# Designed miniproteins, single chains, continued (3): the designs that were tried, part 38

Each design is a single chain, and the fold is of that chain. pLDDT is the mean over its residues in the fold that is shown.

## One batch from the design tools (miniprotein)

Design m9290
Fold by ESMFold2-Fast:
Structure m9290 (fold): chain A 75 residues (1-75)
Amino acid sequence: RKKRIEELAKEVEEAMRKYVAGEIDPSVLEELEERILSELTPAEQVELLRTAGVPFAEEQGVTLTVLSVEEVLAR
């Protein structure tokens, strides 16, 4: 389970870097977010985004698209 979270965290890191560079569309991030939300519990989602270094809401769960690109870079 934790290995799966780590794999998804690496995918998130790569996707966020490509998104910041303008290489991918927001739809790619949305698809990845839906997969994470459907496969992981809220606690596992928090652990994944913490590992990936992406800013997120820590209380209930996370949304990859809730924060702007500037906010992601500021973290």
Scores: mean pLDDT 61

Design m9291
Fold by ESMFold2-Fast:
Structure m9291 (fold): chain A 93 residues (1-93)
Amino acid sequence: MLEEAKKYEELGKKALEEGRKDVALVYYGRAALLYVELGKVDEAFKLVFEMGDRLGDVSALAAQSLHVIEAVMNPESIPEALKEYDKRLEELK
């Protein structure tokens, strides 16, 4: 589980370095939700803030922050949110 969260974090960083900001956004969001599922809420927010700084996208930062808050308040929403990120990744091919 922790290995999966770290893998998506690294995939997000790599996508960002490759100029694929849309793909990086999805990977960062998915990694953040996995960190929440692990009880690592501080790590999830740090990842979201790092993404926001690197992308310079306040709208994306706000949206991802809300997703993390929702996951903390309702952990039952995490599997559905992860499926939405997977669907968005497929659309960005």
Scores: mean pLDDT 79

Design m9292
Fold by ESMFold2-Fast:
Structure m9292 (fold): chain A 59 residues (1-59)
Amino acid sequence: DAALAAAEARGQAAMDALLASAASLRQVGEHTLVFQTAAGEERTLLVDRSGLENLLSLR
C-alpha cells in the first residue's frame, strides 16, 4: 500500500510534467481535456473535477 501510493504519486508527477510541457491545453467537456505533447500528438484525458482543477492550475 505504501509502495502503491508512491507509484501513484510518481505517475501523477510524470503526468503533471507532461501536461506542463504541453504546447496547448484545452477543456472540451465537463470532464475532458485535450492537450498537445511536445511531439505534436494530441491526447485526450478524462478527469474528475478535482483532477481538472489541478491540471488547469498548470496553465
Scores: mean pLDDT 64

Design m9293
Fold by ESMFold2-Fast:
Structure m9293 (fold): chain A 92 residues (1-92)
Amino acid sequence: SARAVLEAVYHAGAVATLEDPEAREALKAEGLSEAEIEEAREEARRRLAEARAAIADDPEALALVEATEARLRGASTEEAEALVGEVARALS
């Protein structure tokens, strides 16, 4: 379960980064289109959904992932990286 929780947390962090306006503007400055950024975000959401499905019968694991997703909502890329690192260390 720890690996599936870590995978969910990493994908949640990727979603947060791709939703960060500053990160999106940096990617556009490097030549990515809005459509390419949206495709990457959708892929991250798909991977997150798969990781959540793998822990669907573990209420404590789901609660940890949901709490992490709530903390990542509106986070900057720097904040998201710090939070993902914090959760990864706690699961080690």
Scores: mean pLDDT 83

Design m9294
Fold by ESMFold2-Fast:
Structure m9294 (fold): chain A 63 residues (1-63)
Amino acid sequence: MEPTPVTRYTADLLRLIGDNVDAILAGDREAAEAYIRKIAEKMGLTPEQLERMLELARKAMAK
């Protein structure tokens, strides 16, 4: 069975998230939103998927 491209992208995405988690945890909303947009563009996400990611980040930071 051949590994799916999704598995590779997931690993790369997790590395990028880990690298920027410190800025997100510091409560820098602008940095967190900019990072999410950058990841979405790198993954070729649609505007709808980007909006969902931004909403999740806002909820996480609001808690």
Scores: mean pLDDT 65

Design m9295
Fold by ESMFold2-Fast:
Structure m9295 (fold): chain A 76 residues (1-76)
Amino acid sequence: GLIDLYRLMRDDFDDTGDRDDRVVGDLMRRRMDLMRRDPTRGRMMGDRMDRVDTDMGRRRTDLHTRVGDLLRDYLG
C-alpha cells in the first residue's frame, strides 16, 4: 500500500528523517479516524492512496509531494 511504498522510497532519500515517519504515521491515523467519522470520505481517500501507490511506482521523485497533496485535499 501507499505507506509501504513511501517507506521503500524513503530509504533511497538521503535527507529524509524522523519527520517523514511522523507524516506517514499521521496520514494513516487521520485516514482511520476519517473512516470512522465519514466512511464515504475515508473510502475516497483510500481510493486516492491506491492510485498514488500505482502511479508512483513509476515516479519515485514525486512521492513526498503526493503525500502532502493527499493530506491537504482530504484532511485540510
Scores: mean pLDDT 57

Design m9296
Fold by ESMFold2-Fast:
Parts: structure tokens; C-alpha cells; sequence
Structure m9296 (fold): chain A 99 residues (1-99)
């Protein structure tokens, strides 16, 4: 996983994590099977587009990916410990990524 993520540029890595966070909120709040299947297809298409765009850009490093994931994990843990709902945790992560 770290080796695959290190092939992404910094911007594409941020976009991939944002997409994953948004997807987690959708899956937690949606029980309709048809909507879940459509969202899964859209997710797979967007992930493919992110990796394809990244092939034309300078890749990040394993060290940079590890630091990014550690900071993300610490942010997520703090938000969970504060008892924040999933939607608010997602908003905080997205704001952190966009800063």
C-alpha cells in the first residue's frame, strides 16, 4: 500500500484520501443497494482517473506518505475521542487536506 501510494503526486494523494472519506460518510448513511452499487462504480472510475493523472506528475515519497498517513490517523483518533459524529470527522479531515 505505501509503495502504491508513493507513486501518486502530493495533490492526487490528497484527492484520493478526500474521496475515501466522502465515500465512508455516504456508505454509513445509505442503505439502498442500487445507490450503493452506483456509488461503488463512480468511486472505482474516480480512483482510476486519479492514478492515471498521477502518471504524468512527479511522484511523492514513501516517507512523505507515511508522515501524511500518521497525521491523518492522529487527527481521526482525536476526533473519535471527542465523540464527534462521522460526518463532522469527515469535514475536519477534508478541511485539513485542503489547508
Amino acid sequence: MLAELSKLSREELKELVKLQVEGSVFYANTSDQEELEKKQEEYEKKVKEIFERSKKKKPTSVASVRRFLKELEELYREAVEKGLPLEEIAEKIIEWIEE
Scores: mean pLDDT 78

Design m9297
Fold by ESMFold2-Fast:
Structure m9297 (fold): chain A 77 residues (1-77)
Amino acid sequence: MEEILEELEKLAKEYKEKYKDDEEMNRLIELALRESKKMIEDEIKTGTFSPEMILGLGEGMLLLVVGVAEAIKRNKL
């Protein structure tokens, strides 16, 4: 569990560095990380998924939120 959350936090940190000085994007990354952590914690409690699948879901959610946020920012132009 701890290792899964650590990998997810590492990915989020990489995205925050990529979007340095974009405060709105950083807030969205932090929100995505928080929601992903909650989902991972809930799924681990139910025992529904393997650790690898849980990590993949969390990473996928983070990537999806960042991608959607980028699309929204582009469409505001």
Scores: mean pLDDT 69

Design m9298
Fold by ESMFold2-Fast:
Structure m9298 (fold): chain A 100 residues (1-100)
Amino acid sequence: EEERRRREEEVRRAEAELDAWYKSGITQVENDYKKKMEELAKRTKEALKEVEGSDFQTLLDKRIELKKERDKAMKEIETKFNAVLAEYEAGRRRIRELRA
């Protein structure tokens, strides 16, 4: 029946729009990740250059600080990624309800 065709077409359009949104969201998280990693790499290089020739403990402490900064940045990206995934899954549930 035509009503079923219209509903399936609406579902397919909603799925395509959700997939496009998800790809865009993941690309944004990927770009954020790349920028943060490049910034951290530059900062790490400069910070290690500043402590070059220092005692081992000073070098170790600086590396621990830099690792903490990287871990914090990774956690922020992970939070953004999980938010995109949660919205995508919510969208998937809404589309299933449209079929029911």
Scores: mean pLDDT 84

Design m9299
Fold by ESMFold2-Fast:
Structure m9299 (fold): chain A 66 residues (1-66)
Amino acid sequence: MVEEAMTLLQSLGYSDVTEEQATKVLQTAQSLQQAGKSAQEIADSLGLGSVVHALQLLALIEKQNQ
């Protein structure tokens, strides 16, 4: 999952994302999703450029965690 998250973030324009950064982003997104936060709130918390980026990240988490 971390490797796939790195690939996704790099494809979204976050070219210098590290494995540690990708791990923190995934953990934060999962925690916020479990707390009932909206995609917009998750995007704002992670500093993502758009809600679409947050939705793609959440879709990856959903696919990997099933």
Scores: mean pLDDT 77

Design m9300
Fold by ESMFold2-Fast:
Structure m9300 (fold): chain A 68 residues (1-68)
Amino acid sequence: SDIEKAAEGGGKGAEASGGGKEGAEGMRQHPLNAKTADKANRAGAGGAVGAGRRGGEGSQELGDLASK
């Protein structure tokens, strides 16, 4: 419940700041680096790389749903 509410709040905050999509794009650029790829391998198959994209997209999607 508070986890879902916190995730939804995060999406709203990111969108309100005008950085929802831009923030997600920034995270996507970081995962493309060799450093992030190595960390993803250590974290177990796409943890760091996938988290950057999923986290950003999830946050943006929740903000979009709240705006509707």
Scores: mean pLDDT 46

Design m9301
Fold by ESMFold2-Fast:
Structure m9301 (fold): chain A 72 residues (1-72)
Amino acid sequence: ARDEGVRLVVEALRAASAGDYETALRHAREAVRLLPDDHPERRLALEIAATALRQLGREEEAARWRKEADAL
């Protein structure tokens, strides 16, 4: 689970770099689900999800994901 979660963070970053925010969001959300609350990469996954949601115009959802990231 941990190694798979970390791999998904890498895939989410690649998708975001390519402008594919739907794919970035999907991978980041799955990474958050697989990574424990105290994992360093979990905050990054939350930040990627918030960024992808903001780029997709889903501002209220982006704010909720950003709030979770800021609490870590």
Scores: mean pLDDT 81

Design m9302
Fold by ESMFold2-Fast:
Structure m9302 (fold): chain A 104 residues (1-104)
Amino acid sequence: HAGEVEALARAIRTLAEQAKKAADEGNIDSVKFLAKQAANVLKRVAEIAEAAGLTDYARKLREMAEKIQKEADSITNVDQAKKVYELIEEGARLAEEAARALRA
């Protein structure tokens, strides 16, 4: 399970990098799309964490996914888009932390 979560954490980090580039280019629709993808990946990490008994990490991961999705739906300008990619970066860090916890 740790290897799968590590791969998913890398995927979220890549999505954050792509979202930052899209935000820098003023492409709000791309930031929304990438943020929703990141939220879905975080939900998958939460499922793996919960199945492994890491209930607190699963809760935090789901909360982060919900927050990213909610903020993504609200983007109307570049400053809001920047907040969203920062949240995706935070999600990547949380997934990396969950991966380390799964290694025991």
Scores: mean pLDDT 87

Design m9303
Fold by ESMFold2-Fast:
Structure m9303 (fold): chain A 73 residues (1-73)
Amino acid sequence: IEEIKKKVKELFDEMIAMLRALGEDDLAAQAEAQRQALLEKMDSMSQEEAEKLLEEVEKALEEFRRWAAEKAA
């Protein structure tokens, strides 16, 4: 579960960095708060629940990368 938490943190860190680069400071601050709350919630999750959550976060980041690319173009 610690490895999954690390991956989730890294995915959120990437999203936050992209938001800051785009000047979306308010959204970046919101994402930081969401990351913290989610990591705390993961302390009570099973490995199976954490794996499903990681897949959802990965999908969300893929959609975000597409949005950010369109925003920057």
Scores: mean pLDDT 76

Design m9304
Fold by ESMFold2-Fast:
Order: C-alpha cells, then structure tokens, then sequence
Structure m9304 (fold): chain A 66 residues (1-66)
C-alpha cells in the first residue's frame, strides 16, 4: 500500500539527514526510483524486476555504510 511505502521512504530520509551531502543525494535518487518501481511491483517486466533488485541492493548497501 502507498502508506507503507511512504513510511518506508520517511525512515530512509530520517536516516540520511545527518549523512554527507553526496551520500544524501545518492540515497534520495535511489529511494525515489525504488519507490516508483515498488508502486508498480505487480506489473513489472523481467527487466524492471532486475533493475528493482539492483536498486534495492544499492540502497541497502549505501544505508549500511552511513
């Protein structure tokens, strides 16, 4: 549901509030793309699913480093 996704994005934004400007920009960009793909997750093409998995992993890895 959109509400759950908005809560997830809000938590990501809270976590990066104290990160460097470079890391914040990267996380915000990845989080935005992740949110758009997640809203469409039931209708993703195989290529979009692969991209979604990559973005999710990159976002998780980046959040672990900060």
Amino acid sequence: KVRELMEEVAEILKKVKNASPEDRQKVLRLAAEYALLKLSEDNLTPEQRERYARIKKELEDLLKKI
Scores: mean pLDDT 77

Design m9305
Fold by ESMFold2-Fast:
Structure m9305 (fold): chain A 64 residues (1-64)
Amino acid sequence: LIDLLQKEASKDGVDIRKMIATESLETLRLAVSSFVSSAKSLKNPPASAKYLEAGADAALAARE
């Protein structure tokens, strides 16, 4: 799941693995949420948006 999140976020220039290794999980979540919201507003939203949302939630929950 995190691997899928990293793959999709990298398309937007976001390094999920690097951010998870730091204290900036809130910044990571905001970046992913922005991407997912934009993807969901498209005529044909990518299936990757579902993986990004699930991956971000899992990563944040694991930190908490």
Scores: mean pLDDT 60

Design m9306
Fold by ESMFold2-Fast:
Structure m9306 (fold): chain A 89 residues (1-89)
Amino acid sequence: GVEAGKAVASMDAEGARKAAELGIQYGRESGKRLGDPRAQKVAEAAAIAGATLGFLGRLSEEEMRKYAQDAALKGGAGPEVADAAGKGT
């Protein structure tokens, strides 16, 4: 979510790790609700990618969220899963 994105953007190693863990959790929860294992994996990967780019200081918080959401959508995840991936970063 927004808090995870802020932790990633302010980047110490612990903040990045916590943001990535939250992204994985949100991806798993969204995938389970939809009953689609592919959607779950796409959401997890998108959230981790967004958090990682934030850790490298290359993206703002909003850019990280948009990146995660767009990556999930491109991977074939539905809007709910994409939203969860964005919130997880």
Scores: mean pLDDT 59

Design m9307
Fold by ESMFold2-Fast:
Structure m9307 (fold): chain A 55 residues (1-55)
Amino acid sequence: MNESDIATVIDEANKQGLNPQQIMQKLEQVLGQEAVDIIQQSAESGRQASLELSK
């Protein structure tokens, strides 16, 4: 699985006007749990960077 496939599914869902919960459900149905894991890892990385900047 690669990030290009995930981006394609997200773009299609955004064109349909789906909310974030529906986009995540569609990712799981189309690409499986691995796609959801990649998105969650990206979000966690951003959160850790934000915490590191806080003294």
Scores: mean pLDDT 70

Design m9308
Fold by ESMFold2-Fast:
Structure m9308 (fold): chain A 75 residues (1-75)
Amino acid sequence: MTPAERRRRELLEAGVQEAETFIEKNKDKLSEEDIQELKDLIARVREAIERGDFDAASEAMVQLEKKIKEIEKKL
């Protein structure tokens, strides 16, 4: 693994942790459907990281961040 790939992994793992924290802090305000969609996106990021597919992981992370932003507007 290159230093750049290691850095990408660290940033993606940090983003996943932030998304999990968002769910925990807001689970009383989130619909079950929103929670499930966020969990599915988190799983996609984690699966891509495990495969070493950082481009797929970054794509899934962008979708995760966009979904969180959309949910925040509804809260």
Scores: mean pLDDT 84

Design m9309
Fold by ESMFold2-Fast:
Structure m9309 (fold): chain A 75 residues (1-75)
Amino acid sequence: MYKIRITPLVPGRHIPDELIRRAVEENGGTVTDIVYRDDSVDVYGEFEDPERAARAIRSINVGGDTIIGSAEVVE
């Protein structure tokens, strides 16, 4: 099971689960769990291309504004 760690662009800003799941699923992945931490979000799942999934998450926007500071693959 792979893990992607997300850091919000603004500390403490909530990143909606549906946006994360949609970004992953549209890019050939499946999300099994999402764990919210104090300063980050850990996304667990099965990804054919984890780096593609991380890039998709980083591309999430609301009204054209980016909300993701970083998204990185953590084994």
Scores: mean pLDDT 80

Design m9310
Fold by ESMFold2-Fast:
Structure m9310 (fold): chain A 81 residues (1-81)
Amino acid sequence: EVVLTEELLAKLKEQMDEIKKSLSPAEQAALDAGLAALEAHIGEPLATAYRAGARAVIAQIEDPAARAAALAELDAVLAAA
């Protein structure tokens, strides 16, 4: 079992900072909400933490297609971790 560590979250934040450069302010706010949810779940199983983060991000996205795309992107990051 892998738990979300501060180091792993820091690496994810670095990757997301590059993505944030191409995002709108609203998308950046959604991503920041997801990262805040991950930070609140440090020390929990990685799958639990990422699920919470994904839900926080998708809750900020009103368009179902954009919501699905954001979830798929987070799932890809989770698979790589």
Scores: mean pLDDT 74

Design m9311
Fold by ESMFold2-Fast:
Structure m9311 (fold): chain A 77 residues (1-77)
Amino acid sequence: SPLDELLARVREIVRALEEGRISLAEALARLGAVIEELAPQLSAEERQRVAAAMQEISDAVAAGDDAGALALLRELA
């Protein structure tokens, strides 16, 4: 499903971030691009769940809570 594809790409982004291959900023940029690509194929309920998770991640980043942002990315995956 498009949701399964999105979650698989989130898992790949999380691994790259945890391995130190990309920054948190790059991880968020990649996540945004994946969501833009796949969101039109998601149900309204799936889009709402993804949007809620993205808001929580954005709030953690804005607060300077990089560890919290990573934990939320793992939960989304």
Scores: mean pLDDT 85

Design m9312
Fold by ESMFold2-Fast:
Structure m9312 (fold): chain A 99 residues (1-99)
Amino acid sequence: MTDPEEQRRLDVEVLATLALIALSIAINDAKRGDYEGAIEGFEIAKKVVDRLAEVSEDTELIEKARSHLDKAIQAAREGNYEEAIKHAKEAGDYLTKIA
């Protein structure tokens, strides 16, 4: 953990993992009917993914994850939680390929 390349690799792994944790919590909140918690969790995941984009070279995977997160947030705000969960899971699949 002393050179910039090693630090960047670990930052990528940590941020991808944090985004996956935030998505998991948000999906569980939506399933429990905690819709405000679900929206907050999706927005936290998006913020973490935005930070991941600054340090990762996996630009296509990040753009796909970000696109699905935007769709999850929009669906959740419209009350379409089944669609929100679907898009959140798709975002998670792309993030898993980065982590």
Scores: mean pLDDT 84

Design m9313
Fold by ESMFold2-Fast:
Structure m9313 (fold): chain A 67 residues (1-67)
Amino acid sequence: MHIERVVEVDTSELSEEERELALRVALTEAGMALKKEIAELKAKDPSLDVTGTVTVRAGDREVTVDV
């Protein structure tokens, strides 16, 4: 079972340094939320093979990480 999460960040009002920070924060928060969801699914059924992917988009920037 594979779970995909996509998060879009509005960077239109952010400075260059704030955009980089916002991307890191969004990626960290979405990653932690997905890890918790996967852990809860595994707790209910330990036989489940569950993987996840988080993609954060901020204007022209896109970062994808596996959890």
Scores: mean pLDDT 81

Design m9314
Fold by ESMFold2-Fast:
Structure m9314 (fold): chain A 55 residues (1-55)
Amino acid sequence: SETDELMARAEALLLAHPDDPQVLALVRGFVTAVNEGDLPRARALLDQMEALAAA
């Protein structure tokens, strides 16, 4: 499912960057969006987290 895909990507990102404060600042919003079923918002937040971790 899309939810499983997004959660797997988030887990991989957090394992690679466990202490990245920019990633951690967005993780609560990502989890909330997933729990509310707002998958477009969850994807946008995850994409932002991945971009910040890559910078």
Scores: mean pLDDT 81

Design m9315
Fold by ESMFold2-Fast:
Structure m9315 (fold): chain A 61 residues (1-61)
Amino acid sequence: MEKKLSDKETLVEGEVEDVEQYIIDLMKNNPDIIGYEKLGPGVYRLIRKDGSYTILKLKEV
């Protein structure tokens, strides 16, 4: 599920089989993503070229 929190921030929540692989696939499919940071267990920030970012809340199942 995707939710826009502000003009610069988007929240994406989900359950995935492999959190690391999911992030890698997102970066491969979205060349505007220039990096990511781990904020906590299952919580990541994806940084885009335009200065916007996406917060990922992922649970591994």
Scores: mean pLDDT 75

Design m9316
Fold by ESMFold2-Fast:
Structure m9316 (fold): chain A 62 residues (1-62)
Amino acid sequence: MEEELLRASRELSERYRGRDAAEARPGLEKATAELGKRLGVPLRTVVRVVDGVVEDVGLFPA
């Protein structure tokens, strides 16, 4: 699970970096919920935002 979360965090960071945080939020929440269902564990998303723009995304157990 650690490796899956690290890989998913990296992939979401690449997909959403440079996007407006408010516009990215629904997609990030959906992706987080979907991955959580696939892995069978509740997940939470932590987003690092600078000037309203996504810089990094991390996935963690809730």
Scores: mean pLDDT 81

Design m9317
Fold by ESMFold2-Fast:
Structure m9317 (fold): chain A 91 residues (1-91)
Amino acid sequence: MKLTPEEFELEVELALLEIQYAVAKLAMSRGKLEDLKSAIETLQRVIKQLEELAKRARELGYEDIANDAESMRRDAQKLLEEAQKKVKELE
């Protein structure tokens, strides 16, 4: 089925944020303090962008995209809290 230009744009933004989330997870898997700090910065940016994307998607009526963005934001928030805890344990 053909996506609307707006829906396609939101899907592309979501996919790019999913890649950034995966990069943060990879950095955390290395367990080094510098990698954890890098993951925290990435996750903070991803969380903010996912929140804004979810709001825009709901405003435009794309509930599935909004729900996917909110789900990923929630997962990113949990991962951020884990990374912050690990940094405090290493410092």
Scores: mean pLDDT 85

Design m9318
Fold by ESMFold2-Fast:
Structure m9318 (fold): chain A 77 residues (1-77)
Amino acid sequence: MDEEIKTLENEAKRLQSEYERAKAAGDKERAIQLLHRLIGVYRALAVLYEQKGDTAKAEEYRSRIEQVEKELKELEA
């Protein structure tokens, strides 16, 4: 579980970096696709932290999902 969480946290960092590059390049389609992937990773992390009994971390990732969904709506406007 801890190794799985670390792998997903590294994946989230990679997706965030790719998202920032896509955004800087004006690649809206890629930026939207990367945000959807990031939501998926954050959902997985929330579930894993909840299974560990770390409700604070699980809620933190759910909050991050809300922020990403808001950013996604702004990009689609």
Scores: mean pLDDT 86

Design m9319
Fold by ESMFold2-Fast:
Parts: C-alpha cells; sequence; structure tokens
Structure m9319 (fold): chain A 90 residues (1-90)
C-alpha cells in the first residue's frame, strides 16, 4: 500500500540520517556547535517520524505525506551540514 511505502521511506530516511550524523560526530573538523546542530536536527527528525507512524496507524495518507516531506527537508539540512564539515578537509 502507499502508506507502507511511505513508512518504508521514512525508515530509510532515519537510517541514512543516523549514518550521516555518526559521520559528522566522528569528523575531527566538526565544531561543538555543529555537533549540537546535528543532535537538534536528529531530535526533530525522530519527532516527525513518530508523527508519521501515528498517521500510518490512523490510515491518514495526507498527514503521512506531510510528515514524510518534513523528514525529507530535515535530512537535506543534515546532508548540508555534512557537506560543510567535509569541505573543511579540503
Amino acid sequence: SKLEELKKRAEEIVKESEEIGEEIANNPNATEEELKEVKELMDRLIEEYEKLLQAVKDKDLEKAEEYLNRMEEIKKEIEKLYKKVKEKEK
């Protein structure tokens, strides 16, 4: 079902974002402020993920799509921060 596809995509976003976050945390060029930003973004991502899981249980496709879009935007911010930290190595 489309709800199952959205749930699976959300799980992938969480997994990929956790992997990127760990890469930032393990990078010696990451500042304390950048590490704080990653934590805040991950906390927000998990909040939106929990809302998506509830929308899936409620069979609310419109809300599930809304929360997935918010998760995608948070992932983009995490990826942007990762690129910024990586560019310091050049």
Scores: mean pLDDT 87

Design m9320
Fold by ESMFold2-Fast:
Structure m9320 (fold): chain A 76 residues (1-76)
Amino acid sequence: SALEALLAARRAAARTELERLAVAGLEALVAGDGERALELALEEGRLRGDLELVAELEANREAVIAELRAFGERAR
């Protein structure tokens, strides 16, 4: 699909840890893996120093996982 081709191209173009995390997160979202998508978002947030976002995501883990799964289904 066009989405799979775009993900493959972004994966090949990723050079930094932030870029690799962003691509992995998008891949997890498209796959419907909300738990993996959240863990990758937490890693990206920590790497960027966005501790407020990290704390909010961890405090609302179950709700965030459900939203990420729903978002991924709609993106397909």
Scores: mean pLDDT 81

Design m9321
Fold by ESMFold2-Fast:
Formats: sequence, structure tokens, C-alpha cells
Structure m9321 (fold): chain A 93 residues (1-93)
Amino acid sequence: SVLEKIKEQVEKGLNAKSVEEAIEEAEKLRKLVEEAIKNGEIDVKDGVDILILAGAAIASGKMGLLNGKPEEGLERMKEAFKSALEKIEEIEK
């Protein structure tokens, strides 16, 4: 169920319509994964891999905003969310 919740949160990030919305979803993803690691609900290495991808999404979004290229920022954020989704699907196998 925790992996299903994490996967749902990644899917919310993929469906975000703005950089600001996508950053909010990535921050929620980080909190969910951090709690799952603390509770022993996922492997630490797998959780850290997802946290790195969530951090990459946030950094890409913020960089897009700072450079006046929010559309490019959002596109790069969605690439990071897609990589996170692929990682979660590997963990479920």
C-alpha cells in the first residue's frame, strides 16, 4: 500500500499543469518516501533513489522559473517523475 501511495503521488506530479503544482507534488513525494524509509516500509537504497529523482524534479522546476522558461522546467520535471515511476515499477517486481 505504501508503494501504491508513492506511485499515486508520482502520477500526480506527471499530471501537473504548472511548475508550481509539480513542485508541490514533488515535495509531497519526498515526505511520503522519507516516512516510508523511517518506518522500514521500503528499502533504504530504493527510497533514496526516489528521493534523488524528486529532488531533481524540484531543482529542474526552480531552474526553469529562474531562467524564465517554466515550460522547459515542467518538461524536465516530468522526465524526473517518469524515471521515478519506472523505479517504483522495478521495486514492485
Scores: mean pLDDT 89

Design m9322
Fold by ESMFold2-Fast:
Structure m9322 (fold): chain A 55 residues (1-55)
Amino acid sequence: TEVDELVAEVVARLRAQGQEQAAAGLRAMVDTLRSDGHDAAALTLARHELARVEA
């Protein structure tokens, strides 16, 4: 899904920066939002974090 692709990109960039704990935290947060049926919030979070790591 688009969320999975965005999360994978953010996780790769965070790991490249040595932020493995932040990468794991993002994955857990997105998974929790999707489990609770908040798919739109999960997508918004993933897009926001991608924009942040691209800055």
Scores: mean pLDDT 82

Design m9323
Fold by ESMFold2-Fast:
Structure m9323 (fold): chain A 78 residues (1-78)
Amino acid sequence: SVAELEALEQQLLEELRPELEPLLAKAQAGELTPEERRAYLELRLAALERLLAQATDPEVRAELEAGIEALRAEIAAL
């Protein structure tokens, strides 16, 4: 369910907060280097893959797989 996805995302965001916070601040300021942008996208990809490993709901798994495919395409376009 969407509720399962939201719960997993909340848990993962708390774990990744120290790594994401500086990148989010730089993104708002328009200061991301190409290397930091790649790192940000790769961090998001790893986060989705970790959520997929924990997800049991087939609908949630399908949404995460679609998100992973979209992020891989974005990274490949860099």
Scores: mean pLDDT 75

Design m9324
Fold by ESMFold2-Fast:
Structure m9324 (fold): chain A 92 residues (1-92)
Amino acid sequence: SGVVEKFREGLEAAANDPTPVPPIDPEEVYRFVEELREIARLARELGAPAMAELLEEMADVVEEIAEELVARGDYGGLAKVLAFMREVARGL
């Protein structure tokens, strides 16, 4: 999906932003991923399976990028990823 591809590009751009930011605990990002998966479950229960699938795919992309950042010890990159996700959520 073009939406998921653009979302991945946005997350990667945010993670690679050179602006110094305070690091965060990886659990903050994983908690957000769990919240997305819970919203996806609710969307499916409310009869919106396409929205549920989109949210599940978005959660998978975030988890993949977060795992790579954790492997690199880039906790500042995690903070930028979380900030980007909060901006996207605000626009929904």
Scores: mean pLDDT 85

Design m9325
Fold by ESMFold2-Fast:
Order: structure tokens, then C-alpha cells, then sequence
Structure m9325 (fold): chain A 100 residues (1-100)
């Protein structure tokens, strides 16, 4: 949706202003897009009156992805690139579970 695209663009501009490494900016943007997609999926399930069990499952994945993203950004801010890579790998595994 246009609204989701505008929010995403705004958040991506914040990442561009706070992270200096272009490669890390792109990785952070990709992870942010995955979180936005997960959030929209939770909203869609709620709007469609999906079973509560499925809504709770997707909410749990969204919370876990968001927590890993925060840890990833904190590691980048601390210049701990090895730890940042580990959190990004864990994030990508959760993204696979969300998309399956």
C-alpha cells in the first residue's frame, strides 16, 4: 500500500542518516522491509478474522524479528560487526519461517 511505502521510505531515510557504511545501510533496509511485511501480514490476519492461534503465531515471529533487528542495529552502533552478522543470520532464519 502507499501508506506502508511512505512509512518504509521515511524509516529508510533515518537508517541512511544514522549508518555510514553503504553495505550495512542496504542490509538494515532489507531487514526493515521484512519487519514491515510481517507487520502487514499480522494486520491482514486480524482484518480477515483469522484463527487466534495463527494471529498469535505471527505476532510472536514479528516480536522475535523486531528484537533481533534492534540487537543488530545496536551491534552496528558498537562497531561489533561479527555480532551484527550473527543477529542478521538469525533474523533471516525467522524470516524464512514467516514466509513458509
Amino acid sequence: SKEAELILESMEKVLESTISDPKLIEEAKEALRAIVEASLKVQELEEQNAPQEEIEKQKKLLVQMTNLYVEYLQAINNKDYETAKKYLEEFKELEKKFKS
Scores: mean pLDDT 82

